Designed miniproteins, single chains, continued (2). Designs and how they scored, part 17

Each design is a single chain, and the fold is of that chain. pLDDT is the mean over its residues in the fold that is shown.

## One batch from the design tools (miniprotein)

Design m4594
Fold by ESMFold2-Fast:
Formats: C-alpha cells, sequence, structure tokens
Structure m4594 (fold): chain A 49 residues (1-49)
C-alpha cells in the first residue's frame, strides 16, 4: 500500500506539471501503458477507501 501511494504521488505530480504546461506528456517519459497502470492503481486505492 505505501508503495502504491508513492507511485500515485509521482503520477499526480507529473500530471499536474503537464496540466500547468510546464512539461509535455512526452517529456514525462511515461508511455500510454504507464497511464493505464496509474489508473488501475488509483482505482484500487479508491476501492479500499
Amino acid sequence: MEELEKKLKEYDEILQRIDAGEITPEDSKLTYSDFLEYRKLRNELLKKK
């Protein structure tokens, strides 16, 4: 669980920077598969809440 929270924070920070226009999705070095993994991890955390 703690590792999942750390990963979610990292993804949230990257997404926040993309939304702010500080970086592009390509600059994040994340693939489409990485974003799908993030969504899965977030959904698993939401189910535990």
Scores: mean pLDDT 69

Design m4596
Fold by ESMFold2-Fast:
Structure m4596 (fold): chain A 62 residues (1-62)
Amino acid sequence: MSVEEAEAALREGLLTLGYSEEEAEAAVRTVRSRLRAQGLDEAAIAEALARYAEGVRAQAAG
């Protein structure tokens, strides 16, 4: 999964949980910035975002 795909999945999951588009976009940007600040490469950022999206989706599905 690319960073772009993982970000889209996370954003969609947050919207499903009832977050606004502005809140979802802010959350995605914050997570991405935090991961970059930790020195993760693009592949590691994509993996972390995808894992976050799965967690959010699991909450929405239950």
Scores: mean pLDDT 80

Design m4597
Fold by ESMFold2-Fast:
Structure m4597 (fold): chain A 117 residues (1-117)
Amino acid sequence: MITLTESGGGTFEEGGSVTLTSKISGDLEFVFELSWFRQRPGEPLKFVASITRSGMTSYGEEFKGRATISYDKEKSTSTLVLKNLKKEDTATYYSAAVSLAYPPSVTWGEGVEVTVV
């Protein structure tokens, strides 16, 4: 079983940056991709960024150039840095881990709240 423990939420200034972390615990042998999503009130879940086990990154169109995702293997932690914060970045941010174990599964974190003022 995989668990995701998220941190780094809070209240931030417009134009600043936020660093969100997700510590992955449990059986990591089959985890191949770590992702971040966000959900604004009344809106669908939106893809922000992903990183594969090999270090390949992908970013949602609105986040290219503002978001950076990384993974620290020694700490088993994915980190999302979002810069040039806008009030529209106010959302709950969720980390996810994709497992290749059969059947393939996605584990979701509980979400971390970010407010931009």
Scores: mean pLDDT 86

Design m4598
Fold by ESMFold2-Fast:
Parts: sequence; structure tokens; C-alpha cells
Structure m4598 (fold): chain A 62 residues (1-62)
Amino acid sequence: ERERLLEAYEAARRIVKDLLDQGKSPEEALEEAVRFLVEEFGLDPATARMIARSALREVLAE
């Protein structure tokens, strides 16, 4: 559902930003966001990884 994917993207952005602010690497932030999206939102790993990568790129672009 479109609204669920948007919610997942916003959650991934928040998680990535929070982890980077805590001093974790971009790689660690990406893997944690993927895990969260799979476990909490029930997304396929491929879809979760695509969303998490997009969120990470946006956060790193400032």
C-alpha cells in the first residue's frame, strides 16, 4: 500500500539519521534500517533495501 511505503521511508530516514548522529557508519545505519523495515513493516528484503538505500542517500545529501 502506498501510504505504508511512505511511512516505511520516513521511518528509515529517521533511523538512519539517528544512527549517524550516534556515530555509527553509513553501512551500519543501512543494515539496521533494512532489518527494521523487514521486521517491523514486513517488507521484502529487496524492497526494504531499496527504501533504506534511498533514505541513506537523502540523509547523506543533507
Scores: mean pLDDT 81

Design m4599
Fold by ESMFold2-Fast:
Structure m4599 (fold): chain A 68 residues (1-68)
Amino acid sequence: EEDKEVEELKKNPEKLKQAIDEARTHARRGAELQRADGTVVGSPEAGRHFAEAVRLGRLVAKALGIDA
C-alpha cells in the first residue's frame, strides 16, 4: 500500500532518490512517446508513463512531508 512505500522512502534516502529519478524517467518517456506519435492526445503507452510518474511523485511528496 502507499503508506508502506512512503515509509520505505523515508527510511532509505537512496530509494527516495531512485523514486524521484524513476518518476522523471517515466515523465520523459511519456513525453517522448507522445511526440513520436505526433498527436495532441498521445498514445496509451504515454498515458501509462505519465500515470506512473504522478504516482511516484505523490509517494515522494508524502515521504518529504509535502501534501501533494
Scores: mean pLDDT 74

Design m4600
Fold by ESMFold2-Fast:
Structure m4600 (fold): chain A 72 residues (1-72)
Amino acid sequence: MGDLYLMQGNYYFKQGKYEEAVFFFEKAIALDPSARGYANLGDVYRRLGDFDTSQRYYQRGIDLDPSNRRAR
């Protein structure tokens, strides 16, 4: 369910379309909260220089899956 939105978010993130990437990653976590979805949002905000928001999303990902190396 969130898998399609994660793929769409990654597609836009790769294209540098961060607004669209955020939209689809937020849809992904709204349907199916996952460490990957939160880590991807953290990556987008880190690329935008918003470290506070990025850290919050990484923390949410760690809380869901402490073994997620990407979110650590």
Scores: mean pLDDT 78

Design m4601
Fold by ESMFold2-Fast:
Structure m4601 (fold): chain A 82 residues (1-82)
Amino acid sequence: SEQINKAIDYLIEAAALAARSGNEKAMKYAVEAAQHALAGDLETAIEYAEQAKKIANEDESTKEKITEYLDKALSYLKAALE
């Protein structure tokens, strides 16, 4: 699915940004979301992506761009479920 591929791209970008920013927890959840999306488990991918966003929001220094990529990923994952 094009929507799933777009979601995975944004999840990888969010994970890379989280890693560079030192937010290891947000990175791990974003990676888990990407792995579940690759496996076709979109419901679980959404859960992990939403947890990554929650964790990113706890860190004021890094949240803006990480949450932007996670929101884009979530929109594509949710569209793929419809």
Scores: mean pLDDT 85

Design m4602
Fold by ESMFold2-Fast:
Structure m4602 (fold): chain A 82 residues (1-82)
Amino acid sequence: SKEELIEKLRKRAEKTIEYIKELAKKGVEKKKIEFIAGAELGVLEIHVAVEARVTGDEELRKEMEEIIRETEEELKKIIEEA
């Protein structure tokens, strides 16, 4: 279902955020965190693009894109605070 796809994306985004926070806490170099965060975000963006294409659902696409935007914003804040 659409709701299941949204929930799966939210859980993946949350795990990505947790992972990047953990790297920052461990004192991983900021440039390495930026690289890893960018790669992880790219994977999420690919999943959104695939689901949007498969479903053809504009409302689902918009909601998924908003989750990606919020995730990118949160990752940026974590990196800046590192």
Scores: mean pLDDT 85

Design m4603
Fold by ESMFold2-Fast:
Parts: C-alpha cells; structure tokens; sequence
Structure m4603 (fold): chain A 81 residues (1-81)
C-alpha cells in the first residue's frame, strides 16, 4: 500500500528529527494511522496536513514534505471511496 509506505517513511523522518516537536509529530502520525485503520481517509488527510504544518513550523522539511505527500494520497483515497 502506498499509504502504508508513506506512513512508514514519515515515521522514519520524524525519528531522525532533532526538533523539540518530535513527540507531537509522532502523536499526529499515530492519529493518522488510527484513522486509516478505521478507513476514515478524509479525517486521516486532515491530520496529515496538520502534521505537515507542524513539521514545517518546526523546520523539519523532510517530515513536512512526506506528510504533504501522505495527505494527498489520503485525500485521493477518500475521493475514490
């Protein structure tokens, strides 16, 4: 699954991050994963966008990029459902 691969990649980027926001980023990614498990792709996309904004504000450009890609894939999945 493209979505599962993006969740994994985003988690890896957060793990490598040195930002003080790391616990908040991990919590948001966990919420995305929970919503995906419930097939709430619209809610998951909203949380992925929140994750991207927080990562960008924290200066974590790689996590922000991956979270934006994840949000786009989740939004696409929501529209197909």
Amino acid sequence: SEILQLIQATGGAIHRSTTPEKPKLLKLLGEVNDLVARKDYKGAAEKARELARLAEKAGDTETARLARELARELERKAEES
Scores: mean pLDDT 88

Design m4604
Fold by ESMFold2-Fast:
Structure m4604 (fold): chain A 64 residues (1-64)
Amino acid sequence: SDSQIQQSKQLGKIGGKDSIDKLTGIMKNSKDDDVKKAAANGLFQIGGDDSNKAIKDITDSKSK
């Protein structure tokens, strides 16, 4: 939903481990491609080692 997309953008701006955890949860649990893209963009917006590790963990789980 638009609300979840907006929340993902806000979490990306806020940053921090709590935001990374929430965005990672959205990426893993959402079936909406637009919501998943917004969460991924939020993780990229945060950047840094913690966010990069979260992105890698999600990517590795898709390549079984």
Scores: mean pLDDT 76

Design m4605
Fold by ESMFold2-Fast:
Structure m4605 (fold): chain A 64 residues (1-64)
Amino acid sequence: MTFAELAPTLHLPRDRRAASLRGLADQSKNPEAAELLRQAARLVEDGASDDEVRKLLEQAAKAD
């Protein structure tokens, strides 16, 4: 999984962003990457900044 595959999620509406990130987490074979994607989905739902979400997506891509 690359950051380029995750970056399009940042341009989705909030509700669809969280759902897409959880879907990617469920499809991930790496438990660490899956957990980071679930944390990113939680931050999106909690109204965190795009920069905070992006940092978790970069970490998820590196873990995978």
Scores: mean pLDDT 76

Design m4606
Fold by ESMFold2-Fast:
Structure m4606 (fold): chain A 80 residues (1-80)
Amino acid sequence: MEDIKEAERALSRGDYDRAVELAEKAIEKDPNNAESYLLLAHAYYLRGDREKAIEALKKAIEVDPNNEYAKRLLEFLESE
């Protein structure tokens, strides 16, 4: 939980490498938390790693198939 909040703060500061690191730590602690994969996807996208962002979004949907936010983000990135 705390790692997720710190990752969001890192994204807000433009520290995308730190956000990736913190999101990865959150995934290690709870690999079934879709929010951690969403943060990882957001950090990759802002860093310019669009393909990695798409992969992270697909993982978020695998973990939580009812996550409409993740599905909409995936559609958006695949349509660009």
Scores: mean pLDDT 82

Design m4607
Fold by ESMFold2-Fast:
Structure m4607 (fold): chain A 86 residues (1-86)
Amino acid sequence: MTDPEELVKLAKEYLEQGYYDFAIAYARRALKLDPNNVEALLVLGKAYLKMGNYEKARSYFEKALSIDPNNQEAKKLLEEAKKKLE
């Protein structure tokens, strides 16, 4: 069993490299261990946003904001996802 923080770190590294499927896989594993992990939710949202799945991106950013309402990154990313859905 891997630590959720290490899984999130790997997910972020794959996201930065453009390997969105790997970023999603590691972020989902982090969420199985910690369902309210804001950083994992942000990685999932960003990966889906980059892949053009704006509905999933919006959903993950909304969940991140429900856990951390003052997260400025999540607010900006949610606005971006909502704009893409219009």
Scores: mean pLDDT 87

Design m4608
Fold by ESMFold2-Fast:
Structure m4608 (fold): chain A 57 residues (1-57)
Amino acid sequence: MLARVVKDYEAKTEDELTLKKGDIVEVKFEMPNGKLYVVNLATGAAGLVPKEVIEPL
């Protein structure tokens, strides 16, 4: 699923991904804790982010 980052997010742990508002990501799966595993399509970087920073396209 393609989604847009709606606000800047700075990774707080090694498993998380830093994202900038306006980035387009592909959501791969949802973790049991409710975080999304995403791939940033511009950089190829992957990691966990909170749902609230992502908006489905």
Scores: mean pLDDT 82

Design m4609
Fold by ESMFold2-Fast:
Structure m4609 (fold): chain A 94 residues (1-94)
Amino acid sequence: STGPPRVTALFAPDEVKVGETLTAAASATGNPLPRVRLEVKNEKGEVIASAESDAAGVARITVTPKEPGLYTVRATATDANGNTASAEKKVKVK
């Protein structure tokens, strides 16, 4: 049976230091298998890194923050029928 997209995992650290790597990953389920777009936004709302999911439905980002602030990691899953689901996590950069 067909099913709507769901973001089933969103992994990001609670805190990182400026100059250290921030690694994030997201996955989703649905039928048909949705595409996942993963974005890291700084406190100003600027997208500093983005990635699309692979054939297994997993998106991964590794980025080094250059300024402190409250960053947002957002995953958006979109299926071929135009259905969407999203999840986000805040990351404190010190």
Scores: mean pLDDT 86

Design m4610
Fold by ESMFold2-Fast:
Structure m4610 (fold): chain A 62 residues (1-62)
Amino acid sequence: LLERQAKMILGHLKKGVKVEDISKTYGMNEEGKKEIEKGDEYLKQGDEEKALEYLKKALEIS
């Protein structure tokens, strides 16, 4: 489940969905939102594996 949810969030980021909107949709706290922001930054650098790592952390700490 965690991996599927992280991949779904990755897909949303690739489509240009804002971190703020993703955080609200998944009910994430401020700490989880910060991890998604880091994931988005790595995704913009082309590092999808690192991005997924941070998205999984966001889901675990929220």
Scores: mean pLDDT 82

Design m4611
Fold by ESMFold2-Fast:
Structure m4611 (fold): chain A 56 residues (1-56)
Amino acid sequence: MKIIEVDIPEGQELKVGDKVRLIGEESAEGTVIKVEGNKALVKTDKEVKAFYAEKL
């Protein structure tokens, strides 16, 4: 399991427990485990380089 920090897009709000798609060099799905300001920590099954998360 990996934890990845991503930016929350302007105008969107993520909550702990939300399922998201990580968007960057590769796509992966994960679950938000922490939100701090405009950043979110996402738990995923694989390590990917992500720029932001999109709520599923």
Scores: mean pLDDT 74

Design m4612
Fold by ESMFold2-Fast:
Structure m4612 (fold): chain A 65 residues (1-65)
Amino acid sequence: SEFTEEVNEANRLIMEVYELGVRQGDRSAVQRAVELGQRLDKAKTIEEVRKITEEARKLLEELRA
């Protein structure tokens, strides 16, 4: 389903944020990744999932800067 595909994409990005945060020693990034994962677990709509995906994507860009 489209919902499952969007959730999988969000999880992939959140995992990348978590792993990069751990690698860089960025405790704030690790905490934000955990919080995004918790929000994703409670998400019930594609719109909610897409907002989480966008936040994770933006955080990844900030960590790569």
Scores: mean pLDDT 88

Design m4613
Fold by ESMFold2-Fast:
Structure m4613 (fold): chain A 72 residues (1-72)
Amino acid sequence: SKLLEEIEEEARKRLEENLAAASEEQRAALTPEDLENLIKQGVAYELRKLGIAEEKLEELEKELREEELKRR
């Protein structure tokens, strides 16, 4: 969980830096769903950079989904 949280924070920070460099038009074109997808892609990218196997990615995706459901 902590590793996932750290990676998610890093992915969010990079997304924010990219959005800060983007125009108002580019930011307005992004929906909340697009932002969530970009964060998920960022997390997957960071995990692959760390050499984490695909099976571990599936395990972490399951954890993310379960945590999301618990917040309801």
Scores: mean pLDDT 67

Design m4614
Fold by ESMFold2-Fast:
Structure m4614 (fold): chain A 84 residues (1-84)
Amino acid sequence: AAATVGAFMTRLAERMATADPAEQERLAELANEVIRWGEELAEIELTEGREAAERALRRILEETGDEELAEAARAVAEQRLALR
């Protein structure tokens, strides 16, 4: 199933709620990485178009090896672009 930013952030929040302070810090860093990737993807789509953003998403998959994280980053980018 495709992960959305909501699904990813909900899982992250649930883990943070039961985590110790050190794990909470690690999970917060992961959330910041996803947001950063999503913002980069949104910027690429705005400046270079959707096909360029798709290529950037493939690079994220290659670097992270995490399909769920890449799907979350894409969802963040889509949400960023849709903000009114």
Scores: mean pLDDT 72

Design m4615
Fold by ESMFold2-Fast:
Structure m4615 (fold): chain A 59 residues (1-59)
Amino acid sequence: MSATPEGVTRLLYRQAVERGVPADRAVEALRQALRDDLGASEETVERHVERLRRRIEAA
């Protein structure tokens, strides 16, 4: 499976909700994965990070 920003975001959302990982830790893990593994632009990274944070806060 090729990693996508959406796929990584969904995985980290599930880890945060199911394992009780703090939102800030899940967000930092997503930021690192998008930058280091996918080479995403800073704009793309922050967009997905904001989406993940909002979803965790709404859960």
Scores: mean pLDDT 75

Design m4616
Fold by ESMFold2-Fast:
Structure m4616 (fold): chain A 79 residues (1-79)
Amino acid sequence: APLAAIRAHVKAAVDAMIAGNKEEAVTHLERALQLAQEAGLPQEVIDHLQKALDYAKKGDFQKAMEHASRALALLEGLE
């Protein structure tokens, strides 16, 4: 199920950011974004995943987690 896989990667990215692991967070967000694009998810979901990734790459975990949380909330609304 693509939504479950995307949610798992976003949650893993949040856990990695809480642990201070930027490389792991970026890897999981890149995978979540790729899967969301392949699944043809709404642009609002893709935009929040892209912003989460961009902020995580900059080390701004507060803003990255804000956008990741918004993406998770939108994903819940799709089920």
Scores: mean pLDDT 89

Design m4617
Fold by ESMFold2-Fast:
Structure m4617 (fold): chain A 69 residues (1-69)
Amino acid sequence: DLSPLERRILRLLAEAPEGAVVSFRELAEALGVSQPAVSRAVRGLAERGLVEIVPGRGARLTPAGRALA
């Protein structure tokens, strides 16, 4: 199943407006973790189809990610 950090990222993205892109810096600051840790977790979530990575901007939820958040 999802790691604790992956689950926290999904919940945080679900609190953003629908379709909003949240930067890795914003995720790291909000969650109290490093940007490399966020980057790894977001890549894992993208591999599972739960988030979409927007190059140069950040991440947003897919419909599947919203269902799990």
Scores: mean pLDDT 83

Design m4618
Fold by ESMFold2-Fast:
Structure m4618 (fold): chain A 55 residues (1-55)
Amino acid sequence: DPYTEAELEKISKLPELSRKVIQISLDAIEEAKKKGLSGQEMIDLLNERLEEALK
């Protein structure tokens, strides 16, 4: 699914995610948007950042 403000809000409101996971996810998505990444590239960046932080 394409990323929207609604999707970002859903991620931040999910109670199953830890505070750290939410913060890293939001930071990664913001970075991807700032760099003009879309779709799969944004997902790949998000996953990469989460794997680096949550070893």
Scores: mean pLDDT 70

Design m4619
Fold by ESMFold2-Fast:
Structure m4619 (fold): chain A 100 residues (1-100)
Amino acid sequence: SELEKAREEGKRLLKRADELLEEIDKLLKDPRLSEEDKKLLEKVKKKIEEAKEKLEKVLADENASVEEVRKAILELDVELGVAEILISVIKHEIAKREAE
């Protein structure tokens, strides 16, 4: 029950990661994006991809413990949180620049 709940949470988090990676890719194509913000987004994208791969590997392992699944979920959730804050800040700065 606890393991199944953790696995279901992990699957939902992977879907959220895919959606956020797609948003990052769209933002990276925005010509208004600064070179500094591009580098930050690329770094965050790489960290999400690495944490996503770790979670996918743990979820594919039939012998993975609840603790291992939860650790991989936490690692990915942290990286997604960092990315969401960065995206919000970048979008705000672009909007502010366009309003001037």
Scores: mean pLDDT 89

Design m4620
Fold by ESMFold2-Fast:
Structure m4620 (fold): chain A 74 residues (1-74)
Amino acid sequence: MKIDEKEVAATLYYMGGVIALKDGDYETAVKWFKKAIELDPNNAAAWRDLAVAYEKLGKTEEAEKYRQKADEIA
C-alpha cells in the first residue's frame, strides 16, 4: 500500500481532536479538527465533531456552519 504522509497526518490530527473533545478541552479539539480538515477536507466526521466542539464552546453560529458542511460532504 502507498502510505500518504498527508493522510497519516490528517488522521493523527483528527484522533487528537477526538481525545481533546472527550477530555472536555474544546479549544484544543477545535484546533486539531481544523488541522485535520485542512489536510483532508472530505472527512465528514471531522467537520461534524468540529461543530460539536463549537457547540460546547457556545459558538452556535460556527457549529451550524460546520454541521451543514459535514452534511454536504456526507
Scores: mean pLDDT 81

Design m4621
Fold by ESMFold2-Fast:
Structure m4621 (fold): chain A 50 residues (1-50)
Amino acid sequence: EIKFDPETLKKLKEFYKDFIERAKKGLEQINGTPEEREVLKRLEERYKKL
């Protein structure tokens, strides 16, 4: 687990949250494959552990 100062961590989480949310919406609209959705979920979980 990576440790950052609270302000840096907050900014990273906000940036990451926006990115993942938009990517999820995009994948749903284009009927992304299960494999593509799995990759996105792994990225989301990885950054949530920050």
Scores: mean pLDDT 73

Design m4622
Fold by ESMFold2-Fast:
Structure m4622 (fold): chain A 46 residues (1-46)
Amino acid sequence: MIELSEEAKKYFDEVYGPLFQRALEAAKDDPEAREAIEKAYEKMKS
């Protein structure tokens, strides 16, 4: 599995983390949407 460096992951989370958290909060009562959001976010870091 190809991974970003720890520094790159930190900067990615710092920039996009707040948007990701807002998306999860919006989908808090929709577990399928939450899984899709989490999967997309992890793919973006790959």
Scores: mean pLDDT 73

Design m4623
Fold by ESMFold2-Fast:
Structure m4623 (fold): chain A 62 residues (1-62)
Amino acid sequence: MDAGGGARAMAEAGMPPGAAAGLAAKNSGWDDEATRRAAELGERGGDPEGAARGAQIGSKLG
C-alpha cells in the first residue's frame, strides 16, 4: 500500500492530518515507531501525504 496516497485519501475523507498519516503507515505494515513518527509529522505540518512519505523515506535510509 502507498502510505502517502492512503494518508491523502483519509485526510480528504475528513480525518485529521496526524491520524491520517499514522493510520496509513500502520495499514502499510510499518512498525509502531514509524507509525508514531508519521502521525507526529502530519500533526505538526498539516500535510498527511508529505508526512507519510517523509517517514517512509527515513525508514529506507535508516
Scores: mean pLDDT 71

Design m4624
Fold by ESMFold2-Fast:
Structure m4624 (fold): chain A 86 residues (1-86)
Amino acid sequence: MAETEAAIREAVALGKEVENVPDAEAEAALAEALAALAAASPEERAALRVRLQALVTATRAVLAGEPVEAALARARALEAELRAAL
């Protein structure tokens, strides 16, 4: 749970920076995402964690100046590795 919550919080923070979203809207999105996580099954939480970690990794790499294609390839490799560890 803690890793998935951290990934959601990081994804919302990155989305706010990229899209210049108002604080209230970002907080509402975070609350909705955390509520959905609490209602999710263990399998759904594990799948969501893997996808969010991959997405956050790709977004950070692009923001750091990495080409989108290279960032996506790394994210896909990470998703496959994390799924294999499940």
Scores: mean pLDDT 68

Design m4625
Fold by ESMFold2-Fast:
Parts: sequence; structure tokens; C-alpha cells
Structure m4625 (fold): chain A 61 residues (1-61)
Amino acid sequence: MSETERLIEELRELAKGLSPEDRAQVDALLEHVRNSDLPEEVKLAILQGLLDLVRRRLAEA
């Protein structure tokens, strides 16, 4: 499994703790990243940034 797939799965699990609206937004972003033609390194950078954002959101909730 690629690192992008690992981060996508981790983000999906964390998103379960978010509001329905925030969860839907995260899911949409994950699908967009998965289906994009971006290089793996760029996808990883985007997913890592999203992971940090989701973790912060959960801590503030």
C-alpha cells in the first residue's frame, strides 16, 4: 500500500470524530487528491497538511 493510501485511510478514521459537515468536506478533499494527476510527493504534502488540520479540529471540538 502506498503512503498516500495509508494517509487517506488514517484521515477517514479521524474524520469519524468530526461534525457531519466537516466529515463530508474531508471526504471530498480525499477523493479529489486520490483522483488527481499530481506527483506522489505533492499528494503526500497535501494529505499531511490535511491530517494536521483534522487533528487540530478534533482537539478544538
Scores: mean pLDDT 80

Design m4626
Fold by ESMFold2-Fast:
Structure m4626 (fold): chain A 87 residues (1-87)
Amino acid sequence: MSEREQIQLIHGAQANILAALSSASLGDKEEAIRNIEAAIELVSKVDSPEREKVIELLEKAREAIEKGDLEAAKKYALEAMKLMDKA
């Protein structure tokens, strides 16, 4: 994978994470989950040692959204984004 392609995947995933948090905060759980799932798919294509941990954090954010725990969802999503910035 080219460095440019990897950066585009990371930026796409971050955009989907932010969209998911916005939708979750508005009570749109279905849209929030769809956006987190899109972010996970994009991250799965990134060649990085942090990939598995980022996916784990996004899956935890998805579970928190399903349970209506917005604070946990934000925590896991922000940790995932922070880890992606280091990749």
Scores: mean pLDDT 84

Design m4627
Fold by ESMFold2-Fast:
Structure m4627 (fold): chain A 97 residues (1-97)
Amino acid sequence: KLVERAWVVASTAAVLTAIGLEVDGKYMGKEVPSEEELTKLMKEILNAKPDEEGAKKVIRLRHLMLHGEEPSEEEVEEELKKLLERVREILSQEPPP
């Protein structure tokens, strides 16, 4: 469940990043990946399984969209670790039902 929550947060951030880049390219004339490339990356994000491997894939795809290069596996693992700790922290603040 914690990994699934981390995947939701990562995929939401990645989709919002892709939408923001499309807006920047279309309306602001900024240098961004093409609409075709962003659509392909979004499809890969949405097709990722809600597990640890899927969360890592989403983190890699978001980095690729923002920086034009793949992150190292060590960077992906560290980002996932930070995300899991943050999600755990947030969930521990929920009041009892």
Scores: mean pLDDT 75

Design m4628
Fold by ESMFold2-Fast:
Structure m4628 (fold): chain A 60 residues (1-60)
Amino acid sequence: EVEKIKKKLEFLEKQLKIAEDMLNRYREAGKPQSVIDALENYIKRLKKEIEKLKEEIEKM
């Protein structure tokens, strides 16, 4: 159970790093603000999911 949560956490943290790197590249490339906003919202969702999983581990 804890191992599944840890693997999911590692996966999400890796996705977060990739998404943040994409955001930097998109800003440099002058992507439309709507695309930047969508990626920022995705990053916020990843951060919230990571926080929830960390809270689950603390409660175990």
Scores: mean pLDDT 82

Design m4629
Fold by ESMFold2-Fast:
Structure m4629 (fold): chain A 68 residues (1-68)
Amino acid sequence: SDSVDELIEALAGLIVQEAFEHNLSEEEVEEIIRKVSEQLSKVIPGVSEEEAYKRLKEIYEKIKKERE
């Protein structure tokens, strides 16, 4: 749904902001994305952890590229 897509995009944007503000490593960002994906799969019906991870990662990479 649009609300789920908006939530994932907002979370990806926050992760990008955190990574830039605190000079996070790729490993630290990966750990955050994994933890967020696990939580999303628990609270959003019909979304698996793997699906949440893939969507969050794709949007994160897109936002990061636009900022670079």
Scores: mean pLDDT 82

Design m4630
Fold by ESMFold2-Fast:
Structure m4630 (fold): chain A 72 residues (1-72)
Amino acid sequence: MEEALELLQKAGVLASIKNLPEVLKLIQEAIRLLEEGKVEEALKLLRKAYELAKTQDPEVAKLIEEAMKKLE
């Protein structure tokens, strides 16, 4: 859990720097759901964030993918 949150926080910072507002919003919502213990709902949002990030920034996409792997 902690490793996934660290990766998502890093992905969020990069999404903010790279001006990816939709990806950032999905990451922030997923972090909130994880803190509430709603892992399955968070994973659904992270999959959406990953698909968007893949088209916009592969570095942010990779961080999201690694976070998802830590949650499974």
Scores: mean pLDDT 84

Design m4631
Fold by ESMFold2-Fast:
Structure m4631 (fold): chain A 70 residues (1-70)
Amino acid sequence: MTREELLREAEVWLQAMKVIIDMRIELKEKYGVPLPTSKEEIDKFWELMKEKFPEKYAEYERLVAEARRL
């Protein structure tokens, strides 16, 4: 793997992280959803992201799939 390939992979992961962080912030501020503390709450939190931000969640999944292919 070249330096350019490693940087590209890192950039894609950073983009994915930014999308998930933005969704987490908006869920808390706009919908009053606190950060989950249990596994069951985490699973429900991910489903809420899919329901409230389907386009952003699809972008996150696309970015993760892209990074995993690199």
Scores: mean pLDDT 77

